# Designed miniproteins, single chains, continued (4), part 14

Each design is a single chain, and the fold is of that chain. pLDDT is the mean over its residues in the fold that is shown.

## One batch from the design tools (miniprotein)

Design m12452
Fold by ESMFold2-Fast:
Structure m12452 (fold): chain A 86 residues (1-86)
Amino acid sequence: MELSLLQVTIAADIARKEATEVASQYDVQFDSLSVIGDRLYVFLRAPTDDAGQQVQDDYSNSLQQRIESQLKSLGIDISVHVVVKT
């Protein structure tokens, strides 16, 4: 189902803040955000693929949980997906 413009704006703002903080801590780049239907995609860019898949899973899961927790507290029902780009 399509979210309201206000819900999309709030979700994007929260995701951008959290992604920026995580990117700074793990030395990865915040690339972009995309909202498709009821899904929020957060795109990060790792500088190299030798950064370790387990490290990528760790910060991706942490970022997803942080964003989803905040959105749920605001009554915004959207699934969050973190994608690491090569």
Scores: mean pLDDT 76

Design m12453
Fold by ESMFold2-Fast:
Structure m12453 (fold): chain A 73 residues (1-73)
Amino acid sequence: GASEAAERAGRAAVAAAVGGRVPGETALKYADMAASGEGATPSGRAAAHAQVAAGGEELPKDTAGLAAVGAGS
C-alpha cells in the first residue's frame, strides 16, 4: 500500500487500546517473526498475528508488533 503513515497510526491506536501501554519487546519479536526471511510469509504473519491476538485485540492486517512499536515508541 501507499498509506504507510495511516497504517502505522492505525496500528498505534490498536496497541494503545489494548492497555495504554505497549510490550515493545514482545511486539518487536512478533513483528520480526511475521517479517522473517525478508518476504513476510503468510504463515509467519498468521502465527505472529494469532499469538498477539491471543493476548490482546484484533490486529491490523500486517502485525500487532508494528502497532505496539508505533504506540510505544
Scores: mean pLDDT 44

Design m12454
Fold by ESMFold2-Fast:
Structure m12454 (fold): chain A 94 residues (1-94)
Amino acid sequence: SKEEILKEIEELLKEFVEMAKDSPRYEEIKKTAEELLKLAEELSEEDLKRVKNGMEKALEDMKTKSQEEQHRFIYTLLKTAKKETEEVIKKRKE
């Protein structure tokens, strides 16, 4: 079910991007989400489950935030997730 978890992550990323559609950083957020999804394909099923759980928790937390706070949070979340995913992949190859 690695493919199933990847599909669920793709849907979560699409929801984050949609929430950020009015952000001045929309294009960067969209690009970061696309890059993160490609990187996620190199993760183990265990790491993918952790990423999915983290994203679901972040999505729930965002329901209490203003639109401006959501935009800033999504930007930081996706940039951080991408960097951490790249580090995990790098360590796996070592």
Scores: mean pLDDT 84

Design m12455
Fold by ESMFold2-Fast:
Structure m12455 (fold): chain A 55 residues (1-55)
Amino acid sequence: SLDDEIAELDKQIDELQKQEDQAVKEGDIKKSLEIGAQIVGLSVKKVSLKKEKAN
């Protein structure tokens, strides 16, 4: 269902945010930026699914 897909995206975003925080702590700026870009992509997908569910 759309709710299940949104929940899975939320879990993926949360895991990536934890990895981004770790990369920042390690001083790996390149890795932090790469993970940040992935989070943006998943967030766009989540917004699209929420819009589909709402309409």
Scores: mean pLDDT 86

Design m12456
Fold by ESMFold2-Fast:
Structure m12456 (fold): chain A 56 residues (1-56)
Amino acid sequence: APTEEQIELAEGFRNYLRLLGVPEEEANKRAERIVKEAKSLADTQRLIAEEAGRYL
């Protein structure tokens, strides 16, 4: 199961995506995918950085 810290990071990323105009349903799916795919806190940070890079 993901740690509380991993969930908090994914929630923060979800909110960030919503601020960028990503629809709520899509933002939720992306955040959930990151939580499910991540094997560690560091992996969660890496996956978030990769996704965020698509908007920069």
Scores: mean pLDDT 78

Design m12457
Fold by ESMFold2-Fast:
Structure m12457 (fold): chain A 140 residues (1-140)
Amino acid sequence: MKETYRKLAESAKKAIEALKNFDKEGKQAATEAVRYAAEMVKYAREIDPDFAKALATVAGDFAGWAYVGEAGPEVEKIIDELAKDPLGKDIAERMRQGVAEAKALYEKDPEKAKEWGKKVRELAIYTFEGARKWAEELAS
């Protein structure tokens, strides 16, 4: 249990750092944020399945915005790797849903899609910071 909280906190911290570096490192930062978000959901599910479901929704939305932001092949690879893991299948499905929704928004209105992407990044940072703090408190 304490080790799972430490891993959740570490994955949250790495996802937040990648999201903060998005404007500087773009595609690489987006790819790392999606990877660490998926790891957060895996650890959260061992602790609290309902909280993991909320994190998976935010991770899926962010994976979609990373996909349309030119990290498409890298995001697809992460989703494919998750789909092969029995513990990752549900996360892979939520990420596929987020990708489909982001693509549909971008095809209809690219400018609104960019504005929504900024809000998704802000929500992801806020949510992952909450998860990090919660996990650090329970790891002590």
Scores: mean pLDDT 82

Design m12458
Fold by ESMFold2-Fast:
Structure m12458 (fold): chain A 85 residues (1-85)
Amino acid sequence: SSKEQIIEILELTLKEVKKAKEEGDIEAAIESVEIAIDVLKEYFSENKEAQEAIKALEEALEYIKKGDIEKAIKILEEEIEKLKK
């Protein structure tokens, strides 16, 4: 289902952001989130869950750019939990 694909994209993005945090690679964290946003906009533009996920990803991206990668991780974890309900 589209919902399951959106969850998988978010879970893979979360994994990459967590890895980037451990490695101190903020650029990799930014790139991972931007790729996820682009994929969801291209392939799931009419999907409500994708639109909500894009908003969460855009919020997470702003926190990464401000140096608060831990807040970005929490935003993504909360969106994934919300979608699994």
Scores: mean pLDDT 89

Design m12459
Fold by ESMFold2-Fast:
Structure m12459 (fold): chain A 65 residues (1-65)
Amino acid sequence: GELEELFERAVELLEKEDPELAKGLREAYQVSDVAALVALHDILKVVKNEEAKELLEKTLEMLRK
C-alpha cells in the first residue's frame, strides 16, 4: 500500500545516511505501530537528509491516523 511504499523509500534514504538508524526503524516497524512512532520521532531529531526527513514525516503522519 501507500504507507509501505513511503516507508520503504524513507528507509532506503535513511540507510544511506545512517544504516544503524534504518535497521532500528525497520525492527520497530515489525514490532508495532507505537514502536515505529517512537523510533520515527527520535530519528527525525537527528536525520540530516531533507528528502528522507520529508518522507519520514509523511510516514509518521500516516501511522498516527
Scores: mean pLDDT 84

Design m12460
Fold by ESMFold2-Fast:
Structure m12460 (fold): chain A 66 residues (1-66)
Amino acid sequence: KILSLEEIERALTRLVIEGKITPEQATAVGRALRALGRDEVSEEELRAIMEEAGLSQEAIDYILSL
C-alpha cells in the first residue's frame, strides 16, 4: 500500500490531539518522511520510520489502516 504524506500528516496531528503520541514523535516522523524527498511512502518504509520514532503498535496500526 502507498500512502500520501498529506494523509499521514493529518493522522499524526489527530493522534497528538487525542494524546496517543507526543508532538516530538509526530515531528520525528514528519522529518523522516520529508527527508525521503517524495510525496508518497510505502507501508514498509512508513512502519520502519514510525517504529524508529517510538510510536506504539496501536498508533502504527491506525496510520497503516488509512
Scores: mean pLDDT 82

Design m12461
Fold by ESMFold2-Fast:
Structure m12461 (fold): chain A 105 residues (1-105)
Amino acid sequence: AGVEAWRAAFAALTPEQQRELSLAAADYLGAKMGRAIRLGNEELVKELEKRVESIAETTGADLDEVRAAFERGVEKALSAPSDEEIQKIIDEETKRLLEAQRRAG
C-alpha cells in the first residue's frame, strides 16, 4: 500500500534524483542478496531476484543500470568480512597488542 502515493512523490523528483534513488535502492537490495547467499537463505534470494526487476518497472529506470547497481551491492556484501572473520581479526589484533604491551613493560 502507498505505491500510488510513492509513485506521485517519485514523479515529482528530477530525473537525476529518480536515477540516484533507483540505483541506491538496487545497491541496497544487492547487499541484502549477498548476505542472504552467505546465510544460505534460498527463500530470501528468490524474493530479492524478483525485486530488482520491480525497481526498474516501478521507477522507469534503465534495467541494465539497476542490475549493474544490484550486482555491485552483491559483490560488496560477498567481499565484506563475515562477523566470524571480523571477530578473528579483532582477536588476533588484541593478542598482538597484549604481546607488544607485555614486551614494552
Scores: mean pLDDT 75

Design m12462
Fold by ESMFold2-Fast:
Structure m12462 (fold): chain A 93 residues (1-93)
Amino acid sequence: LSKEELASALVSLAAMQAYLELKAVRDGKISPEEAAENVERIGKIVADKLKELGYEDLAEQVEKTFKEIAEALRKGDIDKAEEYIDKLVELGN
């Protein structure tokens, strides 16, 4: 894997995990606040790794998008959270 392929894979896997957190909220398995905390943690880890790989601009966009997902979850706007996850999928392409 090239650094570019690794960066793309990291963003795609992170988006998948964010979707699983969203699904857990929809299924009543966890609270929106717990999911928001989980996605913020994921976003920081992924952004840090992207910076290490030299993808500073992508890291900034990914971290910002994860914060937007967390905020939407805290507001109970599940549909908006899903829209931001879709944006992560696009960033990983």
Scores: mean pLDDT 87

Design m12463
Fold by ESMFold2-Fast:
Structure m12463 (fold): chain A 72 residues (1-72)
Amino acid sequence: SSEALEYAEQGASAARARAYETAVEYFRKALELDPNNPEVKAILEEVTAEALADPSVPEAIKEEFRALLEQV
């Protein structure tokens, strides 16, 4: 759905602004609305890879992104 995609895009923007808790909540909302959306999955995969590659991102946040990605 376009609403799920909008939440995923807001999640990506929040993550790039380093607002990681907000990013996780936006992605949770996107997956609640449309758990099988391939566009949402692609955005989540990209953002998760970016977070995992950044040593300054807390491990707790990396685990939350991994857990979200395992749902798709």
Scores: mean pLDDT 86

Design m12464
Fold by ESMFold2-Fast:
Structure m12464 (fold): chain A 78 residues (1-78)
Amino acid sequence: SKEEKEKNEINRLKSSIIGRLEQYALEHPELKERLNAIIEKLEAGELTKADLEEMIEIARELGDEVLVKQVEELLEKS
């Protein structure tokens, strides 16, 4: 169904975001605590719109346009 396709798309999007954030937590020790907290919330399905907006800000600071788009898509679907 359309609902199942959207849920599957959201789950793939979350998995991709988690992988990127895990990589950034290794590369940017100064962001490690913030990124790990976001990863935990994302895995638990407990992210708020405020958390997603913070992720967009972090992605912009990192210059990752793909991550910005992925988080914006997740925000739109939330």
Scores: mean pLDDT 81

Design m12465
Fold by ESMFold2-Fast:
Structure m12465 (fold): chain A 71 residues (1-71)
Amino acid sequence: MKRIRIEADDPAAVMDALRATLREAEEQGVTEPIEIEARSRGPDYELDARATLRRENGRLVARFEGEVRPL
């Protein structure tokens, strides 16, 4: 299992990094599960998100959990 952590002060930068990571995994073919943790703080909120990416029956499957908390 490969673990990736993404942290940035800008939520948009975190989302861009997450998209880039998912695209790279799709292009290279995911052969093992990848777990991604993302954290960011916006002007009036905090974001904590986790994603798990794996192949199931020849298909790439992503599962997401996240919490956005107002400040």
Scores: mean pLDDT 70

Design m12466
Fold by ESMFold2-Fast:
Structure m12466 (fold): chain A 115 residues (1-115)
Amino acid sequence: MELSQEVLEEYRKRAEELKKRIEEDPNNIDDLFELSVVYSLLGKGEEAYEYGKKGIKLMRDEMLKNKVDPHQALLSFIGMKIGLTGSATFGGLDETAKKISEYVDKELEKLLKEL
């Protein structure tokens, strides 16, 4: 599925804004996930996966540190998985979506064993 050049330019601008925010706060999980989504929509599977992985790992680490409820952890990971894999699939990045899905499942299993 191809997006218009105008829409692609808006996503490129958003990626630049998010990169700047991440330079100021490299552990901002929401910005990392949004950047992963934006890169998926731009067709940049490698970048989408890298930022997605960083956000997933930070979210797992924070949930473990804060001893969140296992049910709450499960729901949060499911929501994140749907968002990240859905964006990758929409961007035509089926292999990236699969890699993100597998990484989410791996980190969720680790989290649930420790909670």
Scores: mean pLDDT 86

Design m12467
Fold by ESMFold2-Fast:
Structure m12467 (fold): chain A 69 residues (1-69)
Amino acid sequence: TNDEGSDAVQDLIDAVIRGSPAEEIAKHGRRLMEASNLSLEQVINMILSLGRATGREEEAREAVELLRK
């Protein structure tokens, strides 16, 4: 188990649940990529799935657009 990767996943989940600004969600997505071996597309899929599960689809979509920059 990778503690940094686990913390990065939880931080991303918390940011989406809280309805954090897209910039913060994107920042946590980048941290997750750095702390794990997940690809950009895997992190994008995770953010979109979390947005759908939490009713934060708009924030998730904006965060994905920021991550693609």
Scores: mean pLDDT 80

Design m12468
Fold by ESMFold2-Fast:
Structure m12468 (fold): chain A 88 residues (1-88)
Amino acid sequence: SALEEVRRVADELEKLGVTSAANYVRGLADYAVEQKLSREEIERLGEIAANRVRYEALNKVGFSQEKADELAERVREALRRLGDEIAA
């Protein structure tokens, strides 16, 4: 499921040391499912999540800009897919 994919992405972020953002992504995914959030709301909150991932990866863990952007995009896409499944 898309929810399981978001959880896998968050688990990988945590293993990489992007722990705070990983917890935010998990909380957002659970909230989106519980509240039946719209695609638009999930996209908006997903951008916040992606920016948190990028910031932490770059500034707290010390990854390159390229790796931080890659991780942020992975989060954005996983949450987008979750939004599609909730809306279906």
Scores: mean pLDDT 89

Design m12469
Fold by ESMFold2-Fast:
Formats: C-alpha cells, structure tokens, sequence
Structure m12469 (fold): chain A 79 residues (1-79)
C-alpha cells in the first residue's frame, strides 16, 4: 500500500496534466483505503508530495498539493 501511494504521488509529476490529476486522485483514494498508516509513513509521503508540488508545471503542482492536503488531514486525525 505505502509503495503504491508513493508511486501515485511520483506520477503527479507527469507532463500530461490529465495523468497528473488522475495520479493525485489515485493517491488520495489509496490513502483513504489504506490500513492505519504511521505518522512516519505519512511524513515520508508528504516529503515526496512536497517535492512534486515544487514543480514549475502548474497542473503537477496542483495535483501534488491536493495530495499534501489529504496527508495533512490524516496527520491531524492521528494527532
């Protein structure tokens, strides 16, 4: 599960905006369906998403930011 979420987050860096947004949707869906993730795993996923959000490509940045917001909600839930 964690590795599948990591792959989906990395795919938000796609040059194809449709694929970038679909990757974000897939990452969020996998995150919602995941068994309880640790704060350490959520931090690791957030680091990858933050890297993607720094993209100069607008659609990739938006897609990765969507994942970052979903991860922030999960961290708040666990805190």
Amino acid sequence: MVEEIKRAIRETGSEDPEKAIEAAKRAIKLLNEAPSLSLEELDELADIAAEMAASPNFESSVAATMVLMALAVEKIRLS
Scores: mean pLDDT 80

Design m12470
Fold by ESMFold2-Fast:
Structure m12470 (fold): chain A 77 residues (1-77)
Amino acid sequence: SSQREQANQLLSGAVNAAVNGDDEKAKEYLEKLKSLPIVKSAEIEVKETDTEITVTVKITWVDGRVEEGVSVTPKAK
């Protein structure tokens, strides 16, 4: 459970960095996430429109489970 908590914290950090346009920090969090023994693969996709930023995340765990999440953040305009 502690490794899953760590993975979720790193994923949250990557999403937050991506939403803020901090590509270097988002990449750093994603690489740390991928380095965890319980994570087989992880990917993050960012789609920006005039009104919102959509961040889609996908984690494949070493046991074969796949978890997907979508975060939609309104722009401060």
Scores: mean pLDDT 80

Design m12471
Fold by ESMFold2-Fast:
Structure m12471 (fold): chain A 77 residues (1-77)
Amino acid sequence: SNLDRALRLIRQGSRYLANGDYQRAIDLFTQAARLARDDPLVAARAYGLLGVAYRQLGNNDLANRYYQLARDYYDLA
């Protein structure tokens, strides 16, 4: 299912994030958010992780936008 794929991508992206491969993590979390559009809790997790990855890259403005998007999706759930 799209949900199972999204959760797998989040797990894979989190491994790249932990290893400092922020660009690969961003790609995987972006795909996960798209697949999880009908599941707001999983979408929120993916957006929150995008915020973390962009923060690590020093893009604070984009990180804050993704954190806000994650919060908005949590509020929908």
Scores: mean pLDDT 91

Design m12472
Fold by ESMFold2-Fast:
Structure m12472 (fold): chain A 94 residues (1-94)
Amino acid sequence: SSANEKIEEILDELYEKLKPYLSEENAKIFEETLKKLKEVLKTETDPELARLMVLIFGQEVLDMNPELSEEQKKEILEEVRRAAEEIEKILKES
């Protein structure tokens, strides 16, 4: 669906924004987790649950990178929240 395509674009943009904060190994793990999230979101009809899944995905990134500064963690969380809110909006409108 067009909604699924928009969600995939948002998640791909989020990945590109977060990739500079990650080691090559962690970026590869993050990409695999992203692929799984995309598949789950294709069948998710609850916008609030979809938002929560994106937020949990963002927390995984922070958990894999404990060495990040508090400023970097804040920037990552802000990008993740923005993506989560856009995805919730798309699903509410579909």
Scores: mean pLDDT 82

Design m12473
Fold by ESMFold2-Fast:
Structure m12473 (fold): chain A 90 residues (1-90)
Amino acid sequence: MGITKEEERKAFEEAAKKAKEKASEEQKKLIEEILRLLRELGADERALEAVELALYREMALEPSEEEQIKKLREIKEEIEEYKRELEAAA
């Protein structure tokens, strides 16, 4: 097939951009809060950019805004739990 890894990457990035343009303020805020938590945990800017694209893409796979928000909240809660466990171990 004529699809290269570069074309697949561009398709992924375009899907994420379209999801971001269509995202509600609540969805954008949840993704920003997730990225802030990951930055506090020591994630570098390249990792944060990759995670932002992945979050918007994963969100776009959910059939409704309610399910999209639910998924983002679940991801945020998992990261907050992990952060609490790290802080408790210190």
Scores: mean pLDDT 77

Design m12474
Fold by ESMFold2-Fast:
Structure m12474 (fold): chain A 55 residues (1-55)
Amino acid sequence: GPDAATEARNATALPAVREAKKTMEELSKDPSLSDEEQQLLAAQRGQETYRKLLA
């Protein structure tokens, strides 16, 4: 998996990373999604949010 230390630094330095993580956390709490679906959707949504905030 990704380097947790690097991810923590990015979350502190880049607001876009923080917002992406928040989006992933919100999706993981959706009871209508299975664990597999939550992981896939959270990853896709997080990446999309991150890219849009940095574009």
Scores: mean pLDDT 65

Design m12475
Fold by ESMFold2-Fast:
Order: sequence, then structure tokens, then C-alpha cells
Structure m12475 (fold): chain A 106 residues (1-106)
Amino acid sequence: SYQKQARSLAVYVSNLTGEDFSHNKTLIAALTIIIKGTEGKSEDEIAKRFVELSKLLTDVDEKLRQRLEKSAKRTNLTGALVNLAYMIKKSKDPAHVISAIKKVFG
């Protein structure tokens, strides 16, 4: 299921960063939408969607938004996921982040 894949990605990001994201319900919901919306897409198409996402994010940590954009422009999907995970963890408005992800990937 997409939700099982999303949980596996959250564990993967946790292992890369040393930060526990595996229990972050908002991140798991976000990753579920992204995985479903990118099924059958190339890495270049996925990267372009992350660039689009970075432009829709307005009420977020600006340094994390810029890092997401830079990683995506370089087709560094791992970097994009790491910066998105930190952005969601630190977000004061997780609903805004989920809404932006739905517009780009849903």
C-alpha cells in the first residue's frame, strides 16, 4: 500500500538524518500523497513537481524552503525529502503544507 511505502520512506529519512520522523503523522500523510501522485513518473518529473511545491509554500521556514528548491533543481530527490521532512516537523501550519502537496502531487 502507499501508506506502507510512506512509512518506509519516513524510516529511511530518519536513518539519513539521525532524527526520528517515523511517527510524524503529517509527514506520513504527505509522503502517501507524493508516492501515489508520482507512480510511473521519471525522477526529472518528480523533481519538477518538488520545484513547483517549493514555490507554493509561503508560511514555512524560508531556509528549508530554499534548500528544498535547490535539491529539487539538482534532481536530488533524497535532499528534497529530507528538507520537506524538517519543514513539516517545524511547521506552525501543517495543513498549509499538506494543501500545497495535494495541489502539486494529488
Scores: mean pLDDT 88

Design m12476
Fold by ESMFold2-Fast:
Structure m12476 (fold): chain A 74 residues (1-74)
Amino acid sequence: MLAEALAEAARVEAELEKNADKLSDETKERILAAVAEGQRRIAAALAAGDEAAVAEALRETVRRVREILEEGLA
């Protein structure tokens, strides 16, 4: 559901803010690239009127950002 995907995105954003000072510039660039790719997918799904695709694109973007964040903090 889109609302659940948005809530998870907000949680990841809060984790990014909390750990911002611990992230390298390289990790931040990787996160920005993942977000940009996700935004393109979300925009395409919105243009198609596909709410399920919007939710899926948002979840995948959150998953990728979380993976990059975890790698950067390791």
Scores: mean pLDDT 80

Design m12477
Fold by ESMFold2-Fast:
Structure m12477 (fold): chain A 86 residues (1-86)
Amino acid sequence: SSLSKRREKEFEKEAKEVEEIAKELGLNPKDTDLYSTELAIAVEIAIEKSEENPDPERLKKLEELADKVAEIIKRREERRKALREK
């Protein structure tokens, strides 16, 4: 169906975006899923905040990436929940 094709393309786009974010963080895209990427961003934020001279630009960028990953996770979980409630 057209819905299945659109969903497959959406998953491919999201997967590629997550892989790109993981690569930007210096992570191995093959070993990195959405939750691992979210955790890695949180760890990077914590490390940057613990530095003697934290970079506010880097923190802002990391928080933007964290929000983006969280949105993808939330949408996937909402979709999963909706399917189970049917």
Scores: mean pLDDT 74

Design m12478
Fold by ESMFold2-Fast:
Structure m12478 (fold): chain A 64 residues (1-64)
Amino acid sequence: MLTPADSVSIMLVNQGLADKVEEARRMLREGASQKEIARASGVSVGTVSRAIATAESAQKLVEE
């Protein structure tokens, strides 16, 4: 299992990757799944899931 410190560090890095969030958002708008976005972006599904959650939240506030 990961240490709590490692988990927090990963979260902070993901927050700093705005370009990855925007890329995932575009793929999501085209109907791509988390797996497809992960493959296209070259990142893990976990990273994509967080990026999508951020993108979905932003779109929900405007479009729903």
Scores: mean pLDDT 62

Design m12479
Fold by ESMFold2-Fast:
Structure m12479 (fold): chain A 60 residues (1-60)
Amino acid sequence: MSVEEVAKLAKEFLELTLGRPLDAKETPKSVLLAFVKKHFDGPPYNQFDPEEVAEALYKL
């Protein structure tokens, strides 16, 4: 598993939670970081830096 794979999974999960496509330009990086820390803080995701995952998610 890679940071990019976790970021893609986080994007899909966040979009499902919101019921709409994620607008990366309108979504603050701090909100993405908080989401990653809340939902991807357990194994096997906790081996990756949440900030790096949030950066990758922001760039998608």
Scores: mean pLDDT 75

Design m12480
Fold by ESMFold2-Fast:
Structure m12480 (fold): chain A 80 residues (1-80)
Amino acid sequence: MSKEEKILKVLEEFAEKAPEEYQDFVKRLIDRAKAEPELTEEVVARVLGEAKIFAIFNNDEELLKLVQEAERKVYEILKE
């Protein structure tokens, strides 16, 4: 499995774990990442950054924790 495939799996798991009320929003963010020609660190940081800002504005600690977990996993993959 490539680094991009590993990162994509992390993003898909994040989307599946997101609270039901935010599923459409998170799925839209992941779909934008998938639409990019390359799943670069900058693309992933932008997508997860938007999810983080959204979680903060909605005062949703569960969503924020899931974003932080996804960021940590992506960082670990990129350091391979």
Scores: mean pLDDT 80

Design m12481
Fold by ESMFold2-Fast:
Structure m12481 (fold): chain A 84 residues (1-84)
Amino acid sequence: MEEAKEFIKKIFENSPDAKVVTELDPEFYEENKELLEKRAKQLIDSAKKAAENGDYETARQLLENLKKSFPEFKDEVEKIEKEI
């Protein structure tokens, strides 16, 4: 978990998308694709729960950060923003 956080932080510094993962190592990409998708879905779920609890500021921040970190989920995130 700690190592995954450091890796995601480095992606933010070098690239806003998962393309950097693919370019580093094909084996590492395959192992991390599932982790990245799982993390993105967890952040989406957390944002939905924050909005359901009336914490729209936290929900918006989580969704905005998710769009920057995982551009491939942008359409899904924007759909959730419209529902909130």
Scores: mean pLDDT 63

Design m12482
Fold by ESMFold2-Fast:
Structure m12482 (fold): chain A 69 residues (1-69)
Amino acid sequence: MLDMKEVDEALELMEREVTRIAAKNAKNLTEASYPFLLRAAKKYPDDENVKIAAKALYEKYGYEELKDI
């Protein structure tokens, strides 16, 4: 059984880095990014990069669940 605190810290760092890259490349986001960004937006609602990436995906594909992020 893994230490959940250690796993959570590693996952947060990786998810935030992936989200930062997604925000920087918002024009190239695909529908495959939707499940990831929906989870990231709910998990990190105060992250500005998550908001940028989620907004770009909402504007491109019209996913209403990302509108309120």
Scores: mean pLDDT 69

Design m12483
Fold by ESMFold2-Fast:
Structure m12483 (fold): chain A 73 residues (1-73)
Amino acid sequence: HMEEDREKARKIVEEAGNKLLEAVKQGKPKETYDKIADEAIEKLKEVSPEEREAAIGLVNYLRDLAIEVLEKK
């Protein structure tokens, strides 16, 4: 149970991170990063509360970093 939820959460975070990285490389607007994070958080509702809380925190952190990189251009 825990291992499956951990793997699901990890994949969702990795996918979100990859999408955020590509969006930054392409110079996408702030709205794109917010959408990527929101989609990942929605998918994380399917995993256990413990894994979900940690993963949501990571997704939001990565989104904030992407926006910060964009704003410093």
Scores: mean pLDDT 81

Design m12484
Fold by ESMFold2-Fast:
Structure m12484 (fold): chain A 86 residues (1-86)
Amino acid sequence: SLSQQYQEALQALRQAIGDDDLDGIVEALERIMRLMVDSGLTIDQAEAALLSDIQVLASRRGNQDLLDTLTAAVRRAAERLRREAA
């Protein structure tokens, strides 16, 4: 199911964050974003939604370095999806 694929992608993201694996973070976010697009969002809407969620997470954790890393990774994932769509 789409819900199961989303949970698997979130687990992969959590693992990559724990491992400080920048490529794994981008790959997991690209997978999450692709699932959001398959659910009817545009790439721009998926990017905006993930950036909003990251801002909330950063506010709770107080970790600016993690915020900066995740923000850059979301933008990189969105760029990869746009290149694939072109």
Scores: mean pLDDT 82

Design m12485
Fold by ESMFold2-Fast:
Structure m12485 (fold): chain A 92 residues (1-92)
Amino acid sequence: SIGEEFEALLEKIKELGREIRELADQLEPYRPRLSAKVLAVMTVILSEAEFLYSLFPSMTPEQQEQALAQLKEDLKLMEEIKKEMEEKLKEL
C-alpha cells in the first residue's frame, strides 16, 4: 500500500540520518562549519518527514503522492550529502 511505501521510505531516511550524523561527528574536528551545516539540514529533513507522517492518514491520494515524492527527493539529497561527507573524510 502507499502507506507501507511511505513508512519504508521514512525508515530509510531515519537510518541514513543516523549514518550522516556519525560522519558529521567524525568531520567536526576538521570541518566544524560543514558538520554544523549538515546537522542543521538533517534536523529540517527529519522534522519535515515526521510532520508528513503525522498528516499522511488524513491526506487525499494526490497529497499522499506529493508526500511520497517529497520523501524520495529528501532521501536522494541525503544520499548525496553522505557521499560528499565520505569524500571529505578521505581527504583528511
Scores: mean pLDDT 89

Design m12486
Fold by ESMFold2-Fast:
Structure m12486 (fold): chain A 96 residues (1-96)
Amino acid sequence: PPEATEEEIEAALEKIKEIFKQFGLELSEEDEERLREARYSPLTLLELILEKLNRGDLLEQLRRLREAVRNNTLTEEDLKLMEEIEKEFEKLKEEA
């Protein structure tokens, strides 16, 4: 969609706040601004969560994947890495 409505933005923020709460985290104004600048990209959301959970290892991998997506150079190895990150994310939710 070319432009998000105010209702769509608020709905996205509510969902993001719920996700943050699942990890025992709170969404700050700086986090909201960063997400807004990234148009509420799921990748930016994941980066913020990993930063707050001090998972620099996963954050580095996620940033690498973001570049591959941006450059249309996504490989099968990158897709496997994305699946591994998603599994780690599920584990982090259970531990929070």
Scores: mean pLDDT 71

